# Ledger of designs, part 35: designed miniproteins, single chains, continued (2)

Each design is a single chain, and the fold is of that chain. pLDDT is the mean over its residues in the fold that is shown.

## One batch from the design tools (miniprotein)

Design m5196
Fold by ESMFold2-Fast:
Structure m5196 (fold): chain A 113 residues (1-113)
Amino acid sequence: SVEEVRKLADEFIRAYENGDKEKALEIAQKLADKVLEIARTGSDEEVREVAQILADTAERLAKLSKNPEIQKELQKIADELFEIATDPSLTREQRIARLEEAVQKLLEALKKE
C-alpha cells in the first residue's frame, strides 16, 4: 500500500540519519520492492503518489549526505521522481518504466557510500 511505502520511507530516513548503513540499505530494498509492487499492480494515482513520496525521500537524503557527488546524484533522482509524479503527459507505461529506473538508480547511489 501507499501507506506502507510512506512508513518505510520514514524508517529509511531515520536509519540513514543514525548512520546505520546496513539497516538503511535493508529498509531501502524493502521500500524499493514495495514501490515496484505498486508500479505493477496499482492505479496511476497510486504510482504518482509513490513517486512523490520517493522524490521527497531522495531530496531529504541529498540534504543529509556529506558526499558532494552522492548529493548531486540523489538530487537528480529526486528531480526525476518529481517529474514522474507530476507530468500529466506521461503514459502509464512510460511512468512505470521511468519509476523502475529511478528506483534502481536510488539503490545504486546508496550502495556507493
Scores: mean pLDDT 87

Design m5197
Fold by ESMFold2-Fast:
Structure m5197 (fold): chain A 91 residues (1-91)
Amino acid sequence: NPVTKQIKSFLQEIENSKNVEDFLKKLDNLYNFIKTNASLLSESEKEELKQELVSVATNALKKFYSELEKNDELFNKVKLKLLKINELLSA
C-alpha cells in the first residue's frame, strides 16, 4: 500500500528530527497526511503503524527529553499531537 509506505517515510523523518520545533512540524505533517488518507488503510495496517508510531515517538522523546522537561508547554504540545495521531489510527 503506497499510503502505508508514505506514512513509514514520515515516521523515519520524525525519528531524524533536528530539534523539538522540527519534531512538532513533522508530527503536524504526519497528522494531516493520516487525516486525509486513513480511510485507505486496513485495520491491520493501522495497528502496524500504531506500533511503529510508539517506537518512533519513544526514541524521539528520549532524544529531546532534556529540552522538553524544561518546557511543560512544549512537552504537552508533543503529547497532544502524538495522542491525536494515535486516535486517527484507532478509528
Scores: mean pLDDT 85

Design m5198
Fold by ESMFold2-Fast:
Structure m5198 (fold): chain A 69 residues (1-69)
Amino acid sequence: APSAAAVEAAEARGQRYLPYIQKQNKFVDEIQANETDPKKQQELINKKNQEIAEEVKKELEEEKRKKLE
């Protein structure tokens, strides 16, 4: 099971990505509501996933700067 295989570091990382996973679910739902073609849905989802990955990296950098305390 994926959750059972989570290591301490992986668990902490998972908690950091949890809000992004929730955002991913929302845009997936929106894509499915607007696109009925599975091929188009997959392409849009892939693009959004890449955007989320870039946002995560940027937010982690900004978070470190803000949490300089």
Scores: mean pLDDT 68

Design m5199
Fold by ESMFold2-Fast:
Structure m5199 (fold): chain A 58 residues (1-58)
Amino acid sequence: TQAEIEKVKQEYDKKATDHLSKAYRALQEGNQALRTEHIKKAGDAIEKRDEEVAKLKA
């Protein structure tokens, strides 16, 4: 189960990082709406990571 927890953390952390990178690119392009959307999705990925990790620890 520890290996499964590590895999889940890495997967969702990668998704969050990808969204933050896209938010930064959107900021450089002047697309504030797209930047805000990617920041929100990064937060959603972190929240989902915590939920899935909690289920694996139960």
Scores: mean pLDDT 83

Design m5200
Fold by ESMFold2-Fast:
Structure m5200 (fold): chain A 89 residues (1-89)
Amino acid sequence: SSPQAEIESITVDKEIAKVGDEITIKGKNLSIIPKTAILEVDGKFVGYITEVSETEAKGILTEEVKAGDIITIKDLKGKVLGQAELKVL
């Protein structure tokens, strides 16, 4: 069995995040997320991964998203790697 990323939280510093804003992903086994991974909300491309570690990843937004949106992380083959509701910290 391949190890899976375990997403604990996806957070941003404001209720409405804009193009160029950074999101923080926290969890376990996040190093399996490729830096080519994309971020989607409701099937729409909204950003990409910039940094990855075992417990934290960073993404940058290419589209506006809001708190409460479900962020889905996918690889370039369309495999879902994880998802969580976007929360404000």
Scores: mean pLDDT 87

Design m5201
Fold by ESMFold2-Fast:
Structure m5201 (fold): chain A 64 residues (1-64)
Amino acid sequence: GSEALKLTTRGIGLLLRAMGLAIEEALKEGKPAPSLNDYSALSEEARKLAEEGRKLLEEADKLA
């Protein structure tokens, strides 16, 4: 339904934002971009965005 599409769009948007933030942080430190699943390598902000994005995608899957 339309709700599944809305959740998917929001989830993807949050994951893209988390990845962008992780890349920016890694670039400032001269390091390669970390995996979004490696919470120890992510800032608190990037981790929260990645967790929220995944949760929205999981909820969208339940509606599909």
Scores: mean pLDDT 76

Design m5202
Fold by ESMFold2-Fast:
Structure m5202 (fold): chain A 65 residues (1-65)
Amino acid sequence: SSVSRYAAAEIRGIGASIEGLAELRKIDGKTVYIGIARTPEQRAAAEALRADLAAAGLNVGPVRD
């Protein structure tokens, strides 16, 4: 399954800088980078997004503090 379109919309709700998520429009095994998470809520949301993207078959970088 793919959640790339949904994930791109959801990143707008995360108050963190997220790198590379705009590239989710192309499903070619590209690496997605999630920016620095500054709060516990941002970290939780970023980790959930990372898990969802990985489950969709995308290569996702680690969430940063």
Scores: mean pLDDT 52

Design m5203
Fold by ESMFold2-Fast:
Structure m5203 (fold): chain A 66 residues (1-66)
Amino acid sequence: SSSLDRAFDTLVEMAKTHSAEEIATFIKATLTPEEQEELINYILSRLDTLDEEVKKKILEALELVK
């Protein structure tokens, strides 16, 4: 879970300065398909902790990963 916490924090920060396409590319370049599924499930369980703009961009990036 510590690696997922770190990945989640990184994506939240990227959502403030990067496009959804850049975030999706980062996810696909750094994680295996199995790790991508774990991260997506982790994010979906924590959406209520995010600002609406950050949440919108992360959800857009996750659609591009699928």
Scores: mean pLDDT 83

Design m5204
Fold by ESMFold2-Fast:
Structure m5204 (fold): chain A 73 residues (1-73)
Amino acid sequence: MQDRQQQLDQLQQQLDQAQTPEQVRQISRQAAQLSGGPSAVVERDGRPGDLDTLRAHAQALIDEGRRQLAAEE
């Protein structure tokens, strides 16, 4: 439980500092792993996307992970 919260906090910090699409995609993969699913949604994005779109997707995955942790209380 606590380790997942710490990992999500680290991913949030990395996302805030991410300046390239590649960095955001790495964060999205890690966030998807923490939410217990394969990153199929990320892999199906066959378009390059812009940085804002990729950040929104990564943020949604982090938010889902946080929501799951809150439900475990």
Scores: mean pLDDT 69

Design m5205
Fold by ESMFold2-Fast:
Structure m5205 (fold): chain A 70 residues (1-70)
Amino acid sequence: EIEKLQEQLNKALEEIKNAAKESTDVFKKFRAGEISPEEAGERISELNERTVTLLKEAKQLSEEIKEALE
């Protein structure tokens, strides 16, 4: 069902946007001297891993939606 795929894609894209916002906040705190380089690196590494997974999911869902519309 195309609607379920679209909902899953929208959710994945929203989670990617949230991860990007969290990443921006980490850099803001780092620039303010509130967190160490090690803490910033650890948080960014975790966010990057999550983002890669979500991007792979979004690509798969986009391909399935495209195929269903053809």
Scores: mean pLDDT 83

Design m5206
Fold by ESMFold2-Fast:
Structure m5206 (fold): chain A 100 residues (1-100)
Amino acid sequence: SLEEEIAEFKANYDAEYAAASPAARRLLDWADRMINAEDLVATAKELLAEAKSVVERYVIAELALLVAKLKGAPEEEIKELEELLKRERKKVEEEKAKLE
């Protein structure tokens, strides 16, 4: 059943989290919040506001799109997250240009 598959996924996730580096745990924490979100786009935007760097914002946006695809989110939601990722990618390129 779907409930059994979710339980098994969560058990595997908890085991991997325990073995992960601090950076990987932060990534997994973002993924967990998005997977369990009632409104994925709203949760992604909240995480972006909490992000400490343009790199973290990009990773959060990319992860949100991956979670949306994993959950079979509506096409309109996927498109909104694709535009969000495109915006954050542009910010990374702009910051990279300033360092070169």
Scores: mean pLDDT 79

Design m5207
Fold by ESMFold2-Fast:
Structure m5207 (fold): chain A 72 residues (1-72)
Amino acid sequence: MLRVIIPFSYDSYNTEEFLEIMEHAEKLGVLVIPLYDEENALSVEEIKKLLEEKAKTGKSDELSVLPPVPQK
């Protein structure tokens, strides 16, 4: 199963949206590893695009590497 580390915060999306993201990732065959990081939190749209891109590339993230802050 493909692993993707996603920075999140409560300000980026609500609990229901978080659960939807997790369910969406499971359907794509992607294991989401949520990292609570208010400074680097991604929006719902950014997360969905990240999951799609990761599923397309088929490459798992390393747990020891923090995801970069979205700059663009």
Scores: mean pLDDT 68

Design m5208
Fold by ESMFold2-Fast:
Structure m5208 (fold): chain A 64 residues (1-64)
Amino acid sequence: PKYISFEEALELLKQFARPAPWLAWMIRNRAVSPETARRLIEALPLSEEERAALLGLIDEVEAE
């Protein structure tokens, strides 16, 4: 699959006041790899609730 890099995804997501919904979209649509998604969750200013939801989404997509 053609994934965007961590650097490209981080730069894109930093443009949004609320990056969590956009990262969720990227995970759901396989725009980022699971590894890159986990790195983005660590790098972005997310709440604990948002982190838990996004990690659960990664696990769900990986199980498919």
Scores: mean pLDDT 82

Design m5209
Fold by ESMFold2-Fast:
Structure m5209 (fold): chain A 83 residues (1-83)
Amino acid sequence: MKKELEEALKRVQKAVKEFVEENPEAATADELTEEQKEALLKKVEEALSSIKNKELRDKILEMVKASLAGDDEKVVEIGEEIA
């Protein structure tokens, strides 16, 4: 479980880095636009597609969605569920 979680988080970090490199204005913005949020979520979902544990993929994707919505409490809650 821990190794799969670490691999999944590395894939998310890579997807975020690639998104920022393609959208440099997003790195300096206080808030992402709805279009930028959708583009980032698609990259994260694609990056997680190779993770065999479906429940882990779904939980991490939900955590990313919560983070983009500014719901820090939900991010912590999901993090505790997968740790």
Scores: mean pLDDT 74

Design m5210
Fold by ESMFold2-Fast:
Structure m5210 (fold): chain A 115 residues (1-115)
Amino acid sequence: SAMKKLIEKLIEKSSEEEPDFPAMLKEIKEFFELSDEELEKVVEASREAVLEYKQEHPETSEKTLRQLFVATLVIVAGEVAGKPVSLADVLKALKGSISKSTLSKVVKKALEKLK
């Protein structure tokens, strides 16, 4: 499916040393048909949730934090757009770098920030 391919592409790109986040955000905006305001809120909520995770787990690598941010961002964007993203598909794309428990906790925190 187009959604699975997008998830795999975005998670792979997030693992790069210097990912092109502006290009990734544009792809997310276009795929989920988000407004600029919706995209900004999704990005802010996801960033804040990942920063809270980093404070609780300071040993977490920058690569893992980038993957966690993009994984959270895609799931939260899907919820806001009414196009739910499968947690299982995201976990498969992460190839064991992030646990289901960790991803679920961070996604829940991001969604709570959207009210």
Scores: mean pLDDT 88

Design m5211
Fold by ESMFold2-Fast:
Structure m5211 (fold): chain A 73 residues (1-73)
Amino acid sequence: RKEELRQRLYEIAKKAKNPQEAMEAADRLVEAIDAGDYPAALEAFQRLMKAIGDQELAHEAAEAVSELIVLKE
């Protein structure tokens, strides 16, 4: 599930306005979520949204993250 999120975010990040920054933010976001560090995850998520620079791709990324959070327990 975590690896699936990483792959989904990485595919979105590759299409971003700033792919390098988006990929770095995506990796940081997945690691922060895995560690249960939600403040760090929020920072990484905001950085990812900014790096994407595209409303449709940003929405896809937000949905992927939201699905993981809903399945958290």
Scores: mean pLDDT 75

Design m5212
Fold by ESMFold2-Fast:
Structure m5212 (fold): chain A 86 residues (1-86)
Amino acid sequence: SELARREEELLERIRSLLSDEEFQQLLGLLVEAARRLLPLLSEEQVAEEGLRLLELALRLLEAGAPLEEVLAALRAEAAAAEAAAR
């Protein structure tokens, strides 16, 4: 699917910018965000939100933001999405 292809492309680009440990930390955050959204949104909507978070992460990392700042931004965006879905 187009969503799966875009996810793979974004994940490969992000992986190239991070250590293995940092990449696993970012993946853990995305999994937790998806877990919180799955009861509120369709699987397709969760996948679309995941892509939005990946696009935000890549943009911030390419701009030279430290991982801590990237993770904080992703948590804030995921929390806003959860609040909007309720």
Scores: mean pLDDT 85

Design m5213
Fold by ESMFold2-Fast:
Structure m5213 (fold): chain A 78 residues (1-78)
Amino acid sequence: GEEAAKRAREGGEKATESGGAGGAAAMGSQFLDARKNGNSLAAREAAESAERAGEKAGTPVAIRAAQTAKDLGLAAAE
């Protein structure tokens, strides 16, 4: 539930700080956990959080990582 979304948001924040690529992998893991537990809301919230983290960072690497994480989260949510 909410814990999966929280972990995904924290992963997105770390992605912003670390240059994006590591955070994309962390977000992917969180989205798989959300899907496994049938929590589409958490996956959707994680996707939205990843998008915002990429926008804040403003670098192409971070934006690309955020887009990848968002796509994975939306796929898990739907």
Scores: mean pLDDT 59

Design m5214
Fold by ESMFold2-Fast:
Structure m5214 (fold): chain A 124 residues (1-124)
Amino acid sequence: MTAEDYYELGLKYKEEGRFSEAAEAYLKAIELDPKFLEAWKGLLTVPGEAIDEFLKKHRLSPELQQKVAEFLLRLHELLEQILRGDEAAVEELKSIGPLLVELAKALEEGDIEKVEKLLDELLA
């Protein structure tokens, strides 16, 4: 399978609401072609979409709502840096990519305790 094949698979999983599988597919596309900007955009947008669906079903504490807001802002900043060609931002995203997959899975499962723990790790 090519990077483009994995990117298309990620789009399909995202459309089906299978956010953890979408994130894994986008990560694989990036592993095969690190210059594939659309795959980086896919990986960075999946957690936000998973959070939107999670928030429809769960009421969060003010502290957890603040962590979610800070996390989404950081993802937006990382995307902007990557689009500007910042190699440090690319390396940061590669290091947190597996945590983004775990976060998407925890959100799909409704595991609030694991979501909070993963957000603490991602904001560290």
Scores: mean pLDDT 81

Design m5215
Fold by ESMFold2-Fast:
Structure m5215 (fold): chain A 102 residues (1-102)
Amino acid sequence: MTEEMAEIAVDMAEALVKSPSERSRIQAAVYAGMAASMGRKEEAQRILYELMKDPDRRVVVTAMEAATGIQLSDEMRDILTQLTGDPDPEVAAAARRALEAA
């Protein structure tokens, strides 16, 4: 059951990650975080990495929050370190929180 739920979470995140709707891309970050918590960390980190490059601030912040507490890849640590210098203080603060939780 847990494995089936993890697969559904990955599938939903992959379906929503490239949606033209920012709300759907925010939902993709939530599903990716859920998948990571269920052991699908590589797929989740790939999706969250793409969302951290999103032009919408809310999508980026939600992706960083979803990455909090996950054992980070070098690629994820690099993008989070770059985002700590973002001119948006909410984005910079979220990036610092994600790095501190790793």
Scores: mean pLDDT 83

Design m5216
Fold by ESMFold2-Fast:
Structure m5216 (fold): chain A 105 residues (1-105)
Amino acid sequence: VDLSKVTEETIEYILKRLVDLAQSDEVSEESKKNLLDFLNNGTEEDKSINLAKLLEAYQNKDYKTIYEFFLALKKYAEKNNAPLIAKLAETLIEVLETGEIIPFK
């Protein structure tokens, strides 16, 4: 994957969208719980793919780790029947691949 178009603004946009979704009243409580569980505990295959690792990757400009985080988030959301979170993860993956800020709505 070519992540050469990723900028600090791209990553800030991505993090803001994730926070906004977690705080949205339009997202079901079950979906919010699933997102928080993922952020705190990671996946069953890699417990280190969590919020702390995402923040570390952001500070180190490790865009590949950020990309892998959202791939894991999409897989987790699909497994836990959280379609809105899966769609968000898919949109953010596309933003990372293109470098273009794509509106999530």
Scores: mean pLDDT 69

Design m5217
Fold by ESMFold2-Fast:
Structure m5217 (fold): chain A 93 residues (1-93)
Amino acid sequence: MKEEVEELAREAIELLEEAIKKEKDEEKKKKLKELLEKLRENVVLALNEEDYLGAAELVLKALEEAKKIAPEELKKKIEELIERAKKLIEKLK
């Protein structure tokens, strides 16, 4: 479970970085950068405290916000990670 949460967080961070690179709207790009920085800081803190459920929930929240503003070509990948995050959260309960 720890390794699955760490992998989910890493993939979510990489996907947000890809969204930032592909986004041409400066306002959406700024919002994506703010989501990425908040996710990085909060997930590292949760993982260091061994709060794997909290870390997975932080990833889910960031992905759901990113889906609203991300480039269309990345929305399917974001939805796939959202579904994986939801399944992992259910296993951690």
Scores: mean pLDDT 85

Design m5218
Fold by ESMFold2-Fast:
Structure m5218 (fold): chain A 90 residues (1-90)
Amino acid sequence: MAEEYERLLREMAEVEAERLGLSEEERERGYAYARRLAALLARLPPAVQEEAVRLLRRALEALRAGDWAAAEAYEAELVAVVRPELEALA
């Protein structure tokens, strides 16, 4: 799952970098965060991982379609789903 999360998060970072006109340095920072987040998400319970992947795929689809509002909504849902579980791991 970590590799799948990393691919989804990296693709999201690439779309956002293109949208915002980010520098190569800013893009590399985004990719580094994507890798760290992917490793963290892979530690979550299976049911939470399934929901996280669903939301990430929906967010990426929305970003690629230029529906920034829908992408932000899916990202907010992702945070709501994963934050309590990440806090439980601490």
Scores: mean pLDDT 78

Design m5219
Fold by ESMFold2-Fast:
Structure m5219 (fold): chain A 96 residues (1-96)
Amino acid sequence: APSIRELVDALEATMATGSAEEARAALRAFLEGMNGGRALSEAEENELLARLQEEAGRLYAEYLAEHGEDYVPSDEELRDLLVEAAERVRRELAAE
């Protein structure tokens, strides 16, 4: 199975070069990949996306607490935080 980092990289590549339709399909594939390859309803996609945003926000707050609020994270550091958030959410889904 692809890693969360591989899923994030694939999503970014498609969103950078694809149409809006392709970007929506790529986001759906990413969320389904997080859910063990199971198809998601629109409501389930929205809930999973909200959980990802909440976890990413929590990790970002922890990051700022460690580095200081005047520290500007790099794009790579922000990507690593998103990958960590996605991995935590996937672990929670596997435990349900």
Scores: mean pLDDT 74

Design m5220
Fold by ESMFold2-Fast:
Formats: sequence, C-alpha cells, structure tokens
Structure m5220 (fold): chain A 72 residues (1-72)
Amino acid sequence: SGLSKLLREAARFGEEAIELAKEDLEKAIEMVREFGRRNVGVRPYLEELAEALKKGVEEGERMVERIREDAE
C-alpha cells in the first residue's frame, strides 16, 4: 500500500536522522519534523521520532524500529 511504502521511507530517513543526531541533535530533530510536515500521512510517527530523539539516540532507534514494524 502507499502507506506501507511511505512508512518504509520514513524508517530509512529516521535511520539517517539518528546518525546525524550523534553529531548534531537539534539539526536531526528539525530534519525529522520537516519530513513529517512534507509527508502528512506519517507525520505522527515523525513527531514521535522527534520526541524520542530529544530523550536520546537509543530512544530514537526504538522509534525507528516501531515505524519499520508498522510498515509490514
């Protein structure tokens, strides 16, 4: 489905944002929020990912895994 494909793209983008967060957390959070604004169908997932990243990289990784699971 279109949603499944968009969730897979969101998970892949989230993995890239987690790598960026190790160097620049605020930039990674803005990147994630911008993706959510441009992709309304997955915006709630990206908003949760942004909040998870504020708590730490490990929380962000758990949220990306949840997005990937929901894509199945």
Scores: mean pLDDT 86

Design m5221
Fold by ESMFold2-Fast:
Structure m5221 (fold): chain A 71 residues (1-71)
Amino acid sequence: SAMALLEARRAAILAGVRELAAAGASRSEILGYAQRQLAELAALARSLGVPREEIARVLAAVAREVQDIVD
């Protein structure tokens, strides 16, 4: 389902953020990675026909989790 694909992508983004943090990447580098990944997630969700409200909700949830890892 579309939601299963978005959840898998969310998990991949968070894993990538954690890997960068563990590797000693700068805050700027981690946030740049996250920003690019969120843009790709939004594009994927739009291509799957996910309503804009649901896309905003998913993006906000992922952004919050990224912030929790970085901050």
Scores: mean pLDDT 86

Design m5222
Fold by ESMFold2-Fast:
Structure m5222 (fold): chain A 100 residues (1-100)
Amino acid sequence: SAEEEELRERIQRVGKEVRELIEKYEKGEISTEEYVKGLMELLDEAMALYREAVARDAPESLLLEIQILVAEIRDFLLSEPEVPEEVKARAAAVAAEIAA
């Protein structure tokens, strides 16, 4: 449906923004602080998208796409040694909420 295509396009946009942020960080164009902040903002956006998709009774396939996106963002945050423990705990909690 048109609503499902719009949700899929939004998921793809967030995924693109995650990849672009990672590339900037790997090239040394942004600080670790800016990288962590950007990933946390994208994690919050992905969570909002998941809640909206659930509220709209979106297909399980779209919910799984968002779950994968959230897990990817979580894994990048957890793999960075300079990320504060509180931020890592928050990212893990968000991923656990979606998996339940």
Scores: mean pLDDT 84

Design m5223
Fold by ESMFold2-Fast:
Structure m5223 (fold): chain A 95 residues (1-95)
Amino acid sequence: SSELQQLVNDIVQVENQILDILRQIYDLSSYLPESERQEVREKVDKLYKKLQELLDKADQAIDNEDIETLKEVLKELKKLLDEAQKLLNEVKKKV
């Protein structure tokens, strides 16, 4: 359906935004003291793991044409994007 295709496109867009932000955080963490760098990178790893879990759920929902699950995944990805943005803003203040 056109709704399924739109949801898939939106999920891919949000995924790419999250990945770009996590890369920026990881790179910026290189300018932090060792202990803070480690804490930030552990947070990045947790966000990346959550992203992978949501994408796996999306892949299963696409195979099953489960539009309602894809809507929930997109909602959770947008929340994850907000969390990644907050972490980026915190790290930017420290470098």
Scores: mean pLDDT 91

Design m5224
Fold by ESMFold2-Fast:
Structure m5224 (fold): chain A 100 residues (1-100)
Amino acid sequence: KVKEEFEELVEKGIKNFEEGKYEEAAEDFRKALKVLEEGDLPEEYKELARPRLLYMLGLAYEKLKKYEEAIKLYEELIENYDSSDPFVEEAKKKLEELKK
C-alpha cells in the first residue's frame, strides 16, 4: 500500500511535469519524498528511489525558476550518493550550468 502510494505520486508528478504543470509536479514529488521517508518501506528501497526523486524535484524547481532550491537538491545528490549513480552525474552537469 505505501509502496503503491509512493509509485502513484511519482507517476502523477512525471505526468504533470510532461504537461508543463511544474508547480503540481513539484508538489507531487515533495509528497512522494514524504511518503518515502515516513512510510514503512525497506531502507534499501528508500536508498534506491531517493536519488531519482531528488533529481526530478530539482528539474521541476528549475522550470519554476526556483534555482536556489534546485541547486540545493543537486548538491544533496552529489554529497550523499555514489558518484557512479546516473542521477549524481546529471546533477553535476546541472550544477555546473546553474552556477555559471
Scores: mean pLDDT 83

Design m5225
Fold by ESMFold2-Fast:
Structure m5225 (fold): chain A 89 residues (1-89)
Amino acid sequence: MKEKEELEELTKKLYETFKEDIKILAKEKGIELSEEDIEEVAKKTAEEVARLYLKAKKEGISSKEFYEKGAKIFEEELEKALERKKKEE
C-alpha cells in the first residue's frame, strides 16, 4: 500500500534528522552516548512521530498540533535515553 511506503520513507528521513539532534543535545549536556544508544532512540522516536504524522494527515490535525505532539515524543524519548546513560556513570 502507498501508505506503508510513505510511512517507511518518512521514518527513514526522521531517523537521520533525530540522530543528528540527539548527538548535538547529548554533547551540549556533556553526556556520552554510544552510537547504538543514539540509533535506538532515533529509530524509536522516528517511528512514533511518523505514525503520528500519518494519523494527523488522515484526521485533519493542524500542523501546529502535530509539531507540538512530535516535539513531546522526541523530548520524552531523549530524556529516557539520557537518564539511562547518567545512571550508568
Scores: mean pLDDT 72

Design m5226
Fold by ESMFold2-Fast:
Structure m5226 (fold): chain A 60 residues (1-60)
Amino acid sequence: EELQAEAERHRAEAERLRTEYKKMVKDKNADPNKTVATALLYVGHELEAERLEEEIERRK
């Protein structure tokens, strides 16, 4: 139950950060360091979501 909610939250956060990353890549005024940091954050959330999803699958 809690694991599914956490996985969904991480997926939602990754999607939001990925959208922001795509906007920053297209924005000529974006800080390159912030763009890279945002990419690392959404990848981190995607990996955490995958880990939680695997844990849920194991509990089936």
Scores: mean pLDDT 80

Design m5227
Fold by ESMFold2-Fast:
Structure m5227 (fold): chain A 62 residues (1-62)
Amino acid sequence: SMDTELAEQYGVLAAIYGAQGDVARAQEYADLGVKYGEKAGNKVAAEGARRALDTGLAEGGA
């Protein structure tokens, strides 16, 4: 579904911005990923967005 695809894409953006040290944007995109994952009823996609944020922030040293 489009909501699952959006959740996955926002998770990727959260990881990218986290790795760049842009913590504020990383958190915004992770929140969107969780929101769309929940809307899709896809817990895996929602959790994926949270993990992507954590991974990106760790790589970015933030």
Scores: mean pLDDT 84

Design m5228
Fold by ESMFold2-Fast:
Structure m5228 (fold): chain A 71 residues (1-71)
Amino acid sequence: SRLRELAAEIEREAGPRKLELLKELSVTHPKTAKYLSTLLDLSKANEPGERPYDRERLERLVREMAELLGD
């Protein structure tokens, strides 16, 4: 559950706050953080003030990533 919330917050945030959240995730869930970082780099769709990403979709992806990677 916390991993899902963290992923949703990372998606909504931009700039320094997003980087801090990714850094925290990289300490607690290194494999998941690396995968999520790659996914976000491919999308490159997050700008300050934009509509939040599909929260359920992101939460589902992070959950599946964590299960697949054993994180």
Scores: mean pLDDT 58

Design m5229
Fold by ESMFold2-Fast:
Structure m5229 (fold): chain A 69 residues (1-69)
Amino acid sequence: MQEEIDREVQIALALIYLGIGKIDLKKGNYEEAVESFEKALEMLRAIPGAPEDLIRQVEEDLKEAKEKL
């Protein structure tokens, strides 16, 4: 149960970083967007059974942010 709760908390935190990254990307804060997306991706990759679609979305957003630097 604690392991399950910890996993859900980690996914939620990764989603928060993804959201922050998207906001920064829209504001033109490309360096901050990259940092937030990298944190989200690192967290998701550390989670067993993390949704593949979510990982792909973060990877795409990270590439877009880096392209704008």
Scores: mean pLDDT 82

Design m5230
Fold by ESMFold2-Fast:
Structure m5230 (fold): chain A 66 residues (1-66)
Amino acid sequence: MQAGLQRLEERAADWQRLRDAYQQQGEKSPQSRGAAQLADQFYRSLQEQADRVRAALDAAQAALQA
């Protein structure tokens, strides 16, 4: 579980970097704009998945400590 969360967060960070890089290049080409949008979608998707996993882990931990 923890290792899976770390992997999701790492991949989200990679896509965030790509998004930022392509966004800076967006004015130079339509292809870079498209790549930035796609990278942003992947980043947001992975971040949402990581947030859901964290919420589930927090809920499980709370149940164990109740």
Scores: mean pLDDT 77

